# Designs tried in a protein design run: designed miniproteins, single chains, continued (3). Part 113

Each design is a single chain, and the fold is of that chain. pLDDT is the mean over its residues in the fold that is shown.

## One batch from the design tools (miniprotein)

Design m11931
Fold by ESMFold2-Fast:
Structure m11931 (fold): chain A 80 residues (1-80)
Amino acid sequence: MPLGGPASAEEKAFYERVKAALLEAGASEEQAERGASIAVLSVLTGASPEAVRKTLLAEGLSEEQAEIAAELVEEERRRL
């Protein structure tokens, strides 16, 4: 799905939070950026935690990193 315009302040804050968490969990900067982008899109599309985990694992993240990102997506969706 194409990105529509610049990210909102909330989307940007969530992106940076996921990126930081993934870097702390040992992801490379490139993996953390991809994982954070997937997490933002997952919140916007209402993707299930299982779908988020599978996508992140396919992108080369570890099971721990995929779980962290999926949990952050679920928490963000509950805040909306």
Scores: mean pLDDT 78

Design m11932
Fold by ESMFold2-Fast:
Formats: sequence, C-alpha cells, structure tokens
Structure m11932 (fold): chain A 84 residues (1-84)
Amino acid sequence: MDEVVGTGPGGSAVGRGEGAEAGEKAARLAAEKSGATGEVGAGATGPGGSAAGMGVGPEGAGEAARRAAEKAGGALAAAASPIP
C-alpha cells in the first residue's frame, strides 16, 4: 500500500490552484454524461482505461487530463471572472 512515485511532486499543479482540479472534475462529468461513468477512466469495459480511447492506454489519459485542466482553468477563468 505504499506509493512513492508519481504522487505528490507530480501533483504540484493541483496544489497551485483550482484550475488543474477543475479539469479533473470536468473529465468525470463528461464520462458520466457519456454513460461511461467510471472511477478511473471510461468505466469497466476491458482492461480498465482501454475504453476511454481506442488508442493511448491509461498512461496517455494522465497527459490528456493535464492538458484539459490547463484549458479549463484558463478559459473558464477568463470567461467567468473579469478581474475582481
């Protein structure tokens, strides 16, 4: 149950602000709306993560999530709050 790699320092962006975290939630909402409600990816179809995309296994999913979070944070912030 011990993990020492890929968690914490890799999540530095998550700690920076809500932008990265918002992207992760958006991905979960999208999966639920699509009907592939799953905890790790696209649900429980296949070896877990294969259904999320017909290519790029679970490893690529993490990269895509990072990009989605960046766009969500930037686009949402610019469209939502025009400087307090």
Scores: mean pLDDT 47

Design m11933
Fold by ESMFold2-Fast:
Structure m11933 (fold): chain A 69 residues (1-69)
Amino acid sequence: SRPATPPVTSDDAMIANIDRHTDIVIKYQQMGYQSFVNMSIRQYENVLNTTNNPRIRAAYRDAIDRIKR
């Protein structure tokens, strides 16, 4: 079921921020900033280990998978 929710939620804002950050990391990967890319992956993995929100967890897993592809 779909309960009534505001157009923008805290989860939606967080997921949008993760997506934007991931796009930046991919651009830096294409530019050869391997150390920054590795650090970003580690940061995402650390957040994934501490987050219990299923939507946020899915977003971080997707982000890591995109960077590693």
Scores: mean pLDDT 77

Design m11934
Fold by ESMFold2-Fast:
Structure m11934 (fold): chain A 100 residues (1-100)
Amino acid sequence: SSELIELVEEAIRLVEEAIELVKNNAPREEILKVVEETRRVVEEAIRLAEDPGIKTLLRVVLHEVEHLIELIKKNAPREEILKALEGIRKGLEYVRELIE
């Protein structure tokens, strides 16, 4: 589905934006806003996905995004936030390869 591919690519773009915000010491509220938008896009991708395997992989990514939101709210170290973002990006890139 072209719409599913577009949502996964948008989620990857948002994760890359969040990585740059963390690297540039942006305020936590700005980082949180981008990560919460990433969550919304991933939730929409799960709803559009018809393949059960793709849905399962996207649900794993959603769980990782929700964990990242908790890390940001608890003032976790920048290095821990970056590691979580890199894991989410890799998961989304893997999903993208499977649906292209």
Scores: mean pLDDT 91

Design m11935
Fold by ESMFold2-Fast:
Structure m11935 (fold): chain A 85 residues (1-85)
Amino acid sequence: MFTEEGFRIVAPEEARVVAALAKYAIAKRNGDKEAEEEAREEALRALERLIEAVREAAAKGHISEEEAERLIRSAEEARERLLKE
């Protein structure tokens, strides 16, 4: 589905989202409110970067429009959940 270039654009941003969400989960479990808020902000920024990276890859033809819509929808759902919590 991804070209090699599409994977290079999107994969690092996906990794950043996973890392940020892991930090958020750990901070929340430990009751560290300051770390939790910092990690939430980091995760929101990572999700925004992922959405932009997916749009860039799609615009350059490195990913199908259907796959791009699926990934963006998933990222937007994750962002909405973080904003509600």
Scores: mean pLDDT 82

Design m11936
Fold by ESMFold2-Fast:
Structure m11936 (fold): chain A 86 residues (1-86)
Amino acid sequence: HMLSKELQLEYDRLREEILAKVEADPSLTPEVKEAIRAFLASGKLVGSEEAQKKAFDYLKKFIEESDASPEVKQLMLKELEEAKKT
């Protein structure tokens, strides 16, 4: 659960990159954007089943395709899988 200070800064940066891309993405509905914001803020997926599924798929792809360290990707993906167990 605990990252080094350097990896924590990288995690925070990845989170900000996701938020910026999500806010600028015209293909995402407001409900999906809210689900992604809620996950990044609290580690929980919210909204309808459809919005949660789309948010999960978007986040998983973004994280996997990012230039983040394997440790940061693994932690965020683990949190995303845990959030799926709503």
Scores: mean pLDDT 82

Design m11937
Fold by ESMFold2-Fast:
Structure m11937 (fold): chain A 66 residues (1-66)
Amino acid sequence: EFDALVDRAAAELRAAKSGDEAMTILKNAAEEYQKLMKERGIEISKEEAYQLVADAVAARLNAAAP
């Protein structure tokens, strides 16, 4: 589920200690999302998966903060 994947990535990013760790979290989430979409018969590029996950995570981190 996309929402669960994004929520997990956002939580991991909040705990990240460095930019390298944050990039690894986003990359892993994007790869997992790409794999999930491929298993559903939908093929998206790695770049598209990364952008979709990164944008969704950024929205989650900002949308709930006053």
Scores: mean pLDDT 77

Design m11938
Fold by ESMFold2-Fast:
Structure m11938 (fold): chain A 68 residues (1-68)
Amino acid sequence: MTNEEIVNKLIELAKKNPDVPVAITDLREPESTEVVKLLLERLKKEFPDKEIVLTRLFGNLYRFDFKD
């Protein structure tokens, strides 16, 4: 899958279940950094009324939380 395909799939999942954090893991650098950047920008655009909080938990595990 391309980075854009990964981001599009995650955006679709977030739209179906906005109360559940979106998590990314098991991506290699630099792909993980690029996917995280693209996803953060897309989530901010798709959910402008929500605060998007990005947290790096362990190594390459990233979590996006939706705040009111």
Scores: mean pLDDT 72

Design m11939
Fold by ESMFold2-Fast:
Structure m11939 (fold): chain A 77 residues (1-77)
Amino acid sequence: HMTPKERVLKAFEDMKKYVKENIKDPEFQEKALKIIDEGLKRALEAVDAGNFDEVMKILNETKEKILKILDEEKAKQ
C-alpha cells in the first residue's frame, strides 16, 4: 500500500503528465509545470508536518491553478 508521501508524489506526477498531454503551448506548459513544482514542495512539507488537511488544500489549489492556465491557453485560440 502507498505511503502518504508516495501518494502525494504520484498525484503530482499525474498532474505533470496531464499538463504535458493537454497544454501544448510552451509558455503555458512551463507556467503550469512551475506551479506543480511549487505545489509539490509545499505538499511534501505538509506531509512531513503530518498536516493532511493542508496537503488536500494544496492539491486542490494546484489543480485549480492548472485549470485556469488551460482556460487561458484555450482563450488565446
Scores: mean pLDDT 85

Design m11940
Fold by ESMFold2-Fast:
Formats: structure tokens, sequence, C-alpha cells
Structure m11940 (fold): chain A 73 residues (1-73)
């Protein structure tokens, strides 16, 4: 109900940092990179889906990549 600040949560930041590390030197992030990052962080499927959806909702992660990553979880 309260307007959220445009700030990433600790979980969102951890996932993004791990994705960035895995994609160093690559042209683009793949759905598989997102899934691998979630596995490295040992996120449950439910937590991973929630974090990925929030990142897509905020426009931080491309929505198409988020949807494909969720299908792979």
Amino acid sequence: TAPPLPELSKEERALLGTIAFLTLGKREVTPEDIVEAAKILKLSKETAIKVINRLAERGVLPKDLAEEAIKLL
C-alpha cells in the first residue's frame, strides 16, 4: 500500500550481482545464466520466481529473459 522506494532488496541485489559475475565478457544475459545464479545462491524455486518477477517489474531485468528463466526453474 505504501509507495515502494526505487531501491533493490538484498535478495534482488545478490541475484543481479551473481548474474553480472556469470556474464562478465558476454554480450547479453541468457535465461540459463539467471537460473545458474539462483542455484549458486541456493534460492528455492519459489524465492527465485519472486525475486526474478520483482526485478522484471522494476525494469531492472528484461521481462522476456525473466519469463524464460522462470520456465526453466
Scores: mean pLDDT 75

Design m11941
Fold by ESMFold2-Fast:
Structure m11941 (fold): chain A 85 residues (1-85)
Amino acid sequence: MDAEEEARAPVILTDPATPADNLVSVPAFELDGRPVRLQAVVSADGVYTLTEFTLRIPGASPAEQAALAAEARAAAERAIAELLA
């Protein structure tokens, strides 16, 4: 099931240079009591690809957000796998 334009919903850009092609917003969740928002690329056939993601934690410094990025990525990967099941 290959659809070039259908998977462009919604228009969420993590970076101005990032093309919004198959970009999907991962459901919001909490990491260590902090709300986290992630955006990922998911193929129509259920194969997901984490091209880029933005981590935002209110009250956390930029360095702390970067340090938690790897942990958040693993959590997002699991959430995406469950979402596509």
Scores: mean pLDDT 51

Design m11942
Fold by ESMFold2-Fast:
Structure m11942 (fold): chain A 110 residues (1-110)
Amino acid sequence: MSEEQKEQIEQLERALEEVREAVRRLLAAGEPVTADRLAAIFGEVKSKIKDPKVQYYLTMLGAVAVDLLREGFSPEEVLEKLERLTRYIIEKIEKNEEVTPLELEEFAYG
C-alpha cells in the first residue's frame, strides 16, 4: 500500500469521525437529525478535505446516508451502515480497486 493510499485512508477515517461526532451532538441536544442537516454536515466536513478521491468517497457516503434517513432508517442505524461502508471503501483503497456509487448503494441495502 502506497503512502498516498495511507493518507487517503487517514483523511477518510477522520472525516467520518467528524460526521459521527456532529450527529452525536445533535442527538445529545435532542435536536432532529434530518436529511438536510446530515447533508450540511457532510458538506462542511468535505470542504476541509483537499484530496479529490477522499472528496469523491465522502460525496458517495453522504448521498447514501441522506437516502437512508429519507427512507426511515434511524440516525443510529445510518451511522452503523456508514461504518460498514467506510470499512468497505478502505478495503478497496488497500487493494487499489475503484468503488462505484451503485456498488455502495447495493452494499448499504444488502
Scores: mean pLDDT 84

Design m11943
Fold by ESMFold2-Fast:
Structure m11943 (fold): chain A 73 residues (1-73)
Amino acid sequence: SNGEFPGVTELRILQVLAKHGPLSPQEIAKILGQSVKTVTTAIKRLKEKGLVSVDEKGYASITEEGLKYLTSL
């Protein structure tokens, strides 16, 4: 849905995925120094915006839309 921008945690997740490629929520949590629950909640919100996709194994990847969003900042 349009109208809500990503927060600081969501932005940091996008940056980490753009730099490191596909990562599990546990790997992202370790890189950011955040809880897995916080990262999983942020990933859910990013998926709803189409900025992140998650595969069948639970790995999160930045989408083309997510990369364009980062470039627009």
Scores: mean pLDDT 81

Design m11944
Fold by ESMFold2-Fast:
Structure m11944 (fold): chain A 74 residues (1-74)
Amino acid sequence: SMDEEMLERFERASEGFIEAARKGEFSDEELRAAAERARGLAEKLLSVLPEELRPRLEAALERFLAEVEELLRE
């Protein structure tokens, strides 16, 4: 479904960003900006996603934010 495709895109984009971030490709400013964008996008997706997909999106967002926070604390 389109909802599953949107969630899959969010997951892939988040994973790809963290992979690049671990290689040192982003500044602290860019990491913080990415966290804010991820929160905003996730909030919009939660408003349209079926209930069954919400835990998967929430888990993906939590993983992304935790990874960004870890990178900012190093």
Scores: mean pLDDT 86

Design m11945
Fold by ESMFold2-Fast:
Structure m11945 (fold): chain A 81 residues (1-81)
Amino acid sequence: SLVEKIREAARRALEAVKNGDIEGFKKAVSELYELAEKGSPEVREAVKEMVQALSDYLQGKITLEEAEKRVEEALERIEKA
C-alpha cells in the first residue's frame, strides 16, 4: 500500500540520519516526496513535517527522540488520512 511504502521510506530516512548518511537521507527524502505526490494534500503535509523534523535533527536543532516522535506523529496522520 501507499502507507506501507511511506513507512518504509521513512524508516530508511531515519536510519540514514542516525548514521550521518546525508546521501542516504537525500535519497529517502526524494522517495518520500514521490510517494506523497500519489496521496492527498494531508499526506503531502505530513511528509513535509516528517522531512523537516529529520532535517532539524541533522542541523542540531532537536534531539533524536524528538525527531522520532514527530516522524511517528506524521505517520499516524498518514495512516488516518
Scores: mean pLDDT 86

Design m11946
Fold by ESMFold2-Fast:
Structure m11946 (fold): chain A 89 residues (1-89)
Amino acid sequence: MEELRKKAEEIIEKYKKNKELIAKYVSLETGLSFEEAKELVEKAIKQLEEELEKVIETLPEEEAKKKIEEVEKQVEELIEKAKEAVEKA
């Protein structure tokens, strides 16, 4: 479980590091202001952090591992998509 906790922390850190980029992407996709999009991204990061902690604490190791790997893929895909959209806009 400690290895999974470290992975969860790395996922959250990567998300936080790309917060501005993802907020710009959300703004472009939704038509919300950058400040509104930024607030949504901050809320999403906090919710994800809480969800990953709950997953690690409550699920069996194999199920927690699958869930964390799924989330890691989703966050990486979101960052890649955001980079492509913002760079081309």
Scores: mean pLDDT 83

Design m11947
Fold by ESMFold2-Fast:
Structure m11947 (fold): chain A 82 residues (1-82)
Amino acid sequence: SLIDEVRAVLAEARKLSAAEALALLERFYAEHSPDLSPEQRAGLRSAVAAARATVAAHPGSREAQDFVLAALQLFLRDLEEA
């Protein structure tokens, strides 16, 4: 399921740097966006944009990594509540 795939991406992202976690999130968006509803696609796009901005402002910081993870967690919550 998409929920299980987001959980797997989140678990893998926790092991990575902020930049690597962002790259994983962007890859997930590229691979799955055609199969998402318009609302799910918009939500994930917003999460990617927010994560990208934070990593650009604070490259290599733990806070930037935590923000990328939080963006994925918010998207996961939206999927679980749908």
Scores: mean pLDDT 78

Design m11948
Fold by ESMFold2-Fast:
Parts: structure tokens; sequence; C-alpha cells
Structure m11948 (fold): chain A 100 residues (1-100)
């Protein structure tokens, strides 16, 4: 994939994680996830403007996904929702590693 295609797929994956956690996690946990999602989206915009290297952007994505994974583990989620979030986190990690 091109770097631009990777960024668009990352935005989609991160948006899907945010939507699932907004529906299923507590309000405080959902707010923390939205903050991490927003940070990744802002980093994507900075990367596309040439303000971040691929490596710097990948580090921000991987750090954000680690934070999301920790919040998801602490959330009272159904097994099905938890597995879907874990699948999306793995997809996001794969995309970030492909970019770097």
Amino acid sequence: MSPEEIVEQLRRVVGEIGSLLLEHASGAQAAQVLELVSRIVEAADRYLRGELSPEEFAEIVLEGLRGIEEIARQSDLSEEVRREIERLIREGRRLAEELA
C-alpha cells in the first residue's frame, strides 16, 4: 500500500475502535479512548503535511494503540466486543509497522 493508503486505513481502524468503545465501555473509559484516537488522527494529519517522519508517526500510533488496549482490558466488555477490538488493534499495529 502507499503511505497515503496506510494512513486512510489507520484512520478507519482507529475510528472503528472508538465507535465500539463509545457503545460498550464506561463514559470515563470512552473519553480516554477518544483522546487517544484524536491524538492518532492529529498525528496522521501532521504526517501527511510532512511534519512527522514515518517512524515518528508509527511510534505515536503504536503508543496510542497500547493505551487503547490497556483501557479495553480494564473495561467490562463482552467477549465478542473484546475480540473485535483486539482484532482491530492488531490490524492497526500491522499498518503502523508497514509504514515504518
Scores: mean pLDDT 84

Design m11949
Fold by ESMFold2-Fast:
Structure m11949 (fold): chain A 77 residues (1-77)
Amino acid sequence: EEKSRELARKGAEAARNGDSEKALEYVEKAASLLPNPDAAEVLRRSGRLAAGFIKNGAPPELASRIVLAGYDSALSL
């Protein structure tokens, strides 16, 4: 959990910096550490959504928030 949370935070930071590739890389690493497959898929979907927002020029804080909200939602499963 602690390591996956740290990786999710790094993904959110990459999203804040507009780096969709690094954001997806960190989100995938975080998701791979989650024991629940449904939780991992929720986080992966959030990463793809954040990457899409970065590509479309959305505010960096929005993309960052999507990654963090996805992680919190994944942990609720």
Scores: mean pLDDT 83

Design m11950
Fold by ESMFold2-Fast:
Formats: C-alpha cells, structure tokens, sequence
Structure m11950 (fold): chain A 63 residues (1-63)
C-alpha cells in the first residue's frame, strides 16, 4: 500500500496488540514499519505526535 498516516496508525495499533500478547519482537517490528511509513510522509503535527509515541514504546520494550 502507498505510505499514509492511516497505514502508519494501523502498524502502530498492531504493535500495541503485539505488546498486549507479550510478543516484544512482533511489537518492535510493527513499530519499526510504522516509523518507516511516517518517515516517507511530509511533516505534520499528527505525524510527529505518532512518531514520538512509537519511539517511546520501542525504548520501553528495549529497557
């Protein structure tokens, strides 16, 4: 699919579901895909807010 904010949100939600199921590797993978999509989009407040949330989740999972 083409990169979009909705596609990035879909991967972010997938990451949250993987965290709930205890799958840290799956969560990190989904979050990385969301970040890759966000990095292809033009700058926006919504993009930066989502990017910050995803980065915080990845750091928490690596700690």
Amino acid sequence: AAPSLELARTYYLAGLLQEKEGNKAGAISAYQKALDILNKLPPSAEKEALKAKIKARIEALKA
Scores: mean pLDDT 83

Design m11951
Fold by ESMFold2-Fast:
Parts: sequence; structure tokens; C-alpha cells
Structure m11951 (fold): chain A 98 residues (1-98)
Amino acid sequence: MEEEEKKKESELLLKHVQRVYDIAQQAGAEADAALAAGTDWRGKLEHARSVYIDGAAVARGAANKAKELGDEETAKKFEQIASQLEQMAADYAARLAA
């Protein structure tokens, strides 16, 4: 694969993961706001958990793809994002079970 093609693919992966992360952060912020307000918080936590689980899977896939492209730095960033999203999903799952 050409180096220019690898750069373009890495850039698309970065944009995709960033968008997924932003969507997850927005869902989490809405869930936290609902918890603070005492309104419809269970539904919003459940939604945020689902978005974090899906986001983590996307970030894991993107990390593997970045490694295949030889972009170790971007792969490490995606692995960190995946781990963060997995931790947030677990936190919300625990709150829903309580």
C-alpha cells in the first residue's frame, strides 16, 4: 500500500473515531445532566451505556486498522479511547444495576 494511501486512511479513521467519541461524550453528558435533574435518568444512562459500548468496539477496530497501516501512534490513541469508553460503559451499567 502506498504511503499516501496509508495517510489518507489514517486521517479517515481519526475523523471516524473522533465523531464516535464526541457522540458518546454527548450521550454521557445528557445522562449526567438527567441524573442531576432527577428526570428520565434511567433511559438516558441506558442509552449512554449502549453508545459507549458501540463506540469502544469502533475504536478497537480502528486501532487494529491503524496498526495494519503502520500508524502505531494513532493505534495507541484509539486503544486509549476504547479503554475509556469501556470504563464509562461499565460505570453506567453498575449505576443501572444499583
Scores: mean pLDDT 84

Design m11952
Fold by ESMFold2-Fast:
Structure m11952 (fold): chain A 80 residues (1-80)
Amino acid sequence: LSSLFKTKDPEKAKELEREFREELQRAIDAINNGDYDKAKEEVKRLEEIADEFEKLGYTVGAALARMAAAIVKRIIEEKK
């Protein structure tokens, strides 16, 4: 959801929320297709998005992106 509370840059937070949603879906699709190398690339992107959310003061967005990255990474490790 876009800018549920005030951030340092609400417009950038909204764009990052969209990127987060898209990258999360790509990570899930990659896992479902057995493409763990691609899923690992998407994990890096999710972690970058989390860092960007944190820089904007959007702590909840950062926490959600980090949790998503950790879950995807765990799935990759369990499959490999």
Scores: mean pLDDT 78

Design m11953
Fold by ESMFold2-Fast:
Order: structure tokens, then sequence, then C-alpha cells
Structure m11953 (fold): chain A 90 residues (1-90)
């Protein structure tokens, strides 16, 4: 991880903590400008989405930390999808 990548990852973590979809989306766009492969990211996020859908019926009661991690993952998936749609238009 380069120092530039670390700074953007920290911005993503803060945006996820604040439930700020716009800030997460903007940080992902910055990572793509630095050479992150959008196609690879979309594939990884789609795999995570499928895994969440598979596990959802059997998750049972979640503690506060698990619930927060799930919400952060869902927000990240939504942000990546939004970035893909925006870049597809240009």
Amino acid sequence: MTPEHKEIVEKIQEALRNNDLEAVTEAIKELIKLGLDLEKLVKEVEEARRELARLAPSLGPLDAGQAAALRATELLIEAVKKVEEELKKE
C-alpha cells in the first residue's frame, strides 16, 4: 500500500463511519485515478454482495459491531455501483 493509497483508504473508512455515501463514492473515484482497476473492484464487490445474500437468511442476531460492519459493507457496495454507473456514462 502506497502512502497515497493509505490516505484515501483512511478517507473511505471515515466516510463509512459517518454513513456518507457521497464521500465514499468520491474516495473510490480517487483510487481509480491512482490506478485501481474498476473492473476488479466491481467483481470483488459483486462477490461480497452474493455472499451477503447467501448468508442473510442464516445470520441470526448480530451484535453492534457485526451490524456496523454489515452496514459499512452495504454502503461500500452501493458506492462502487454508483461509481460504475457514473463512469459508464462517460
Scores: mean pLDDT 70

Design m11954
Fold by ESMFold2-Fast:
Structure m11954 (fold): chain A 106 residues (1-106)
Amino acid sequence: KKLYIIKSVSKGKELIESLPKNKKIGILTAGDSPKLPILIEYAEKNGYEVIEGDSTKKLKENITDILKKSDVVLFIYDGQDSTVLWRLQVEKTAKELGYEIIELTD
């Protein structure tokens, strides 16, 4: 399984279009970001199955649940210091679940 770290909605859209249609896509963001619903809507509009978090669950539980259920994951990370602990938690959980982490540069 692959987890892609992306900085922009534009890069996320390009990546989604390159993925096989039979893959379940998990989409995560560091912190509370308007980029998340944009990429979810884009993937669904293009015929992909998106694994979404449950808003009633705690953040760590949502991250773990999405990573377990997905075939491929997009992680939106803006590089801000305030979101570094979020990135570390996502990377730790991804490694524990056997994900290969790939950082995409613009």
Scores: mean pLDDT 78

Design m11955
Fold by ESMFold2-Fast:
Structure m11955 (fold): chain A 56 residues (1-56)
Amino acid sequence: AAAREAADAALSRAVGELNKTIEEFDKLSPEEAEKKTQQAIDDAAARMAGELARAR
């Protein structure tokens, strides 16, 4: 019961955040949306590289 309630709350929060992100992207031009997507990929890659360097 408690575990299901926590999972439902987490899912509802994730859906809410996704809807917010979609609304923000709808306000952007296609070029701006693509730039933000590329920046997010670059940031994720940089974080990954930093973690790998520390894990040596």
Scores: mean pLDDT 70

Design m11956
Fold by ESMFold2-Fast:
Structure m11956 (fold): chain A 78 residues (1-78)
Amino acid sequence: MMEKLEEVVNGHLKQARELAKQGKIDEAIEKLEKLLKELDELIEELEKKGASEEVIEKVKELKKEVEEELEKFKELKK
């Protein structure tokens, strides 16, 4: 489960970086903002279902990586 989620998140990060390299920074930002919303929704669902703290923390770590990449793209647009 976690390995698959990490792979999906890394896939989206790679796609966003490719968009940024093509000068499509706005599209890269939009893609990462959508991913952040999905991760927030996943955290809420996991908390409601009583998932382990370890699983919730792993999703939060992945969210942090996406937030850091998003901030880098926003700085490039500034």
Scores: mean pLDDT 81

Design m11957
Fold by ESMFold2-Fast:
Structure m11957 (fold): chain A 86 residues (1-86)
Amino acid sequence: MKRVLVISGEADPARAAEELAATTAYLEAQGYEVVGALAGPDAEAAREAARRAAEEEGVDAILASPDPAVMEAAREVAEERGLELR
């Protein structure tokens, strides 16, 4: 089973939680195991969450949206760690 980190860069925490829950349900229905993180529009929080998930959770891929800084931070960690970006 493939493990995916889903990072929400949504600034509204209520919307972020709802979008993360919907994305998690969708990915779990496709046979993925999901680790979720709420970073808000905070690139450092996203980078830390991505590194921790790679090191402690053994994730195979990262999906980050919709904030561009959060997406870029996730991409940097994915490239550094040899992980897939979705």
Scores: mean pLDDT 77

Design m11958
Fold by ESMFold2-Fast:
Structure m11958 (fold): chain A 80 residues (1-80)
Amino acid sequence: MDERLVRRLAEQATSPDPFEREVAVALALAQVSILLSAGEHERALRFARALLERIEAAPAPDPRALEALRAAIREAEERL
């Protein structure tokens, strides 16, 4: 399930529509928060890293999306 969600959110986060990108980042951060609250810290970290990698691979990645995901990764790493 996480793989399908990562793929979908990465597509939206690399959309030419800035609203779609902002919504995708918000949903990604919500998912990380849910996983951390459930005690699934390793899963949260894998999800955030997979999404970051896909966004970084895009031709013109949104720097705000990259910073938000890097912050989420740091939070997940602190919970390990």
Scores: mean pLDDT 82

Design m11959
Fold by ESMFold2-Fast:
Structure m11959 (fold): chain A 92 residues (1-92)
Amino acid sequence: TELALQGGKAALQGGKEALKNAKTKKALSAGIAGALGGAGGIFMAERGDAKNGGLSGKAGGLAALEGGKLAGSEKAIKLGQKGIELGTLGEK
């Protein structure tokens, strides 16, 4: 429901912030994965699939967190963590 949607939004924003600060191919790849996972989470949650939306948002949040660490973006790290937390709650 709302938690899965918010998790997807956080993961998408985290992925975008990691992409803005990415200086390596690994950081760029993680940022892209974060953005795609977040977008997928939003898409599924908006269609009433909170379980798969939460899973996608959690996966996107994990990727955004890794991308943020690689890119040195504290904003991406915090958004990735929020995506993991809210995606996990939305999956349940």
Scores: mean pLDDT 83

Design m11960
Fold by ESMFold2-Fast:
Structure m11960 (fold): chain A 88 residues (1-88)
Amino acid sequence: EEERKKFIEELKKAYDEIVKSGDPKKRQELLDKLRKEAAEGNPLAQIEIEVFEALDLIRKAIDYLEQVRHLPSLEERLKAIRELREKE
């Protein structure tokens, strides 16, 4: 139905903007909108929040790797990543 189609199209646009810009503010704005929609009973919004959680885990893994890149050994890098994960 019309509202559902519009919602899906808006989600596609939002994903494209987040991927292109890398802007954390745009990502947060989308998450806030999705949380509001989910609270109002939109199951598609809830599913999308779950997808964002999964993507956030991937982004954190990449960020951890970048943060420990300067360490000379794999053992030191793995130890630092575990410490960062536990600190959060």
Scores: mean pLDDT 68

Design m11961
Fold by ESMFold2-Fast:
Structure m11961 (fold): chain A 56 residues (1-56)
Amino acid sequence: SPELQIAIQMFALMADAVDRVYAARLEHGLSDEQIDELTAQLNAELQQQFRQLLQQ
């Protein structure tokens, strides 16, 4: 079903965003403030991507 495929893609995008935040902390040593800013930016990007997927 197209709806199920979209949901799976949304979960994959969320998992990727989480991995990016962990990498920023653990590999790049970003501060709490920088991580909070990155998380806010990634959340905004995810909302945009979800909107795009739901329009397909």
Scores: mean pLDDT 82

Design m11962
Fold by ESMFold2-Fast:
Structure m11962 (fold): chain A 90 residues (1-90)
Amino acid sequence: MAERVAELYEKLREASKNEDFEEGRKILEELRALAEEYRARHSLEELERTALELVRRALEEGRELSREELGRLILASWAVELLRAAERAA
């Protein structure tokens, strides 16, 4: 899943650069679906902890996050936003 999210993010950047709004929309829909699936499998506390740990690792180690770590960070961050949006709508 994390690898797929990283791949989709790269494709979204290419679609944006090429002004391919149809492809960009499809990519965003897939990213949202993956984030919703990831959210359903994890608690808010787990998602926030994951995002914070990955950010802290990048800052403290001075290393670039791996493709898998970047994908996991994106998934956790979007899943947190989806949970917060749902709470605000309720």
Scores: mean pLDDT 74

Design m11963
Fold by ESMFold2-Fast:
Structure m11963 (fold): chain A 79 residues (1-79)
Amino acid sequence: SAAEEEIKKKAQEAVAKLAKEYERLVKEEGLSDEEAEKIIRKRAIEEAEKLIEEARKLAPEAEKVAKRLEEELEELKKL
């Protein structure tokens, strides 16, 4: 569905942005890997929670995407 594709695209864009931000924090700002990971983890959790809320509101068919994002969020909280 269009709703599923929209949420998947937003999730992919969020991951790409976080990856670029991590590279910038380490290589350009001179932060340690540990410091950069703490910042990115917090932002990743916030973005994942936002996407889960949006997915659940769009349609039942988007719930599979929301469940996937919840699983990723649980992994991020363990880091």
Scores: mean pLDDT 77

Design m11964
Fold by ESMFold2-Fast:
Structure m11964 (fold): chain A 113 residues (1-113)
Amino acid sequence: NEFIETLLKIPGIGEKTAKAILESFGASEEDLTPLKLAIAKALEENAEKLEQLFEEGEKIAKHFGISLSDGLFIAALLFAKFGKLPSELSVEELLKIPGIGEKLAKAIIDAVR
C-alpha cells in the first residue's frame, strides 16, 4: 500500500491519521479505488494546472525530505480534496482534514508558500 507508506513519511502523520485521510475520500487500506479515481479525475479536468502542481509537489518533497513521487502524490491528493493548488490553500482548510494539526498544516503552506 504505497499511498499509506507515502503519508507515513510525513512528520506528524501516523497510521490513524493516514487512514482518516483515506476515509475522507471514501477509500480504505483494502480499497484505494475511490482515492485513485478522485486524483485521476482532478488531474484530467485541470491539465492546465499540471506544471504548477508538479512544481509544488517538488517543493513538498524537498521540505519534508521525501521522494519526488511522494511529494507529487501529496500535492495531487490536496488538489483532489480541495479543488485548489496547495499554494492556494489556507491553514484553516488543511485543518478540515481529520488528524492534520496546525503545525503540519503550517509546514505544508510554508513548503509551497
Scores: mean pLDDT 82

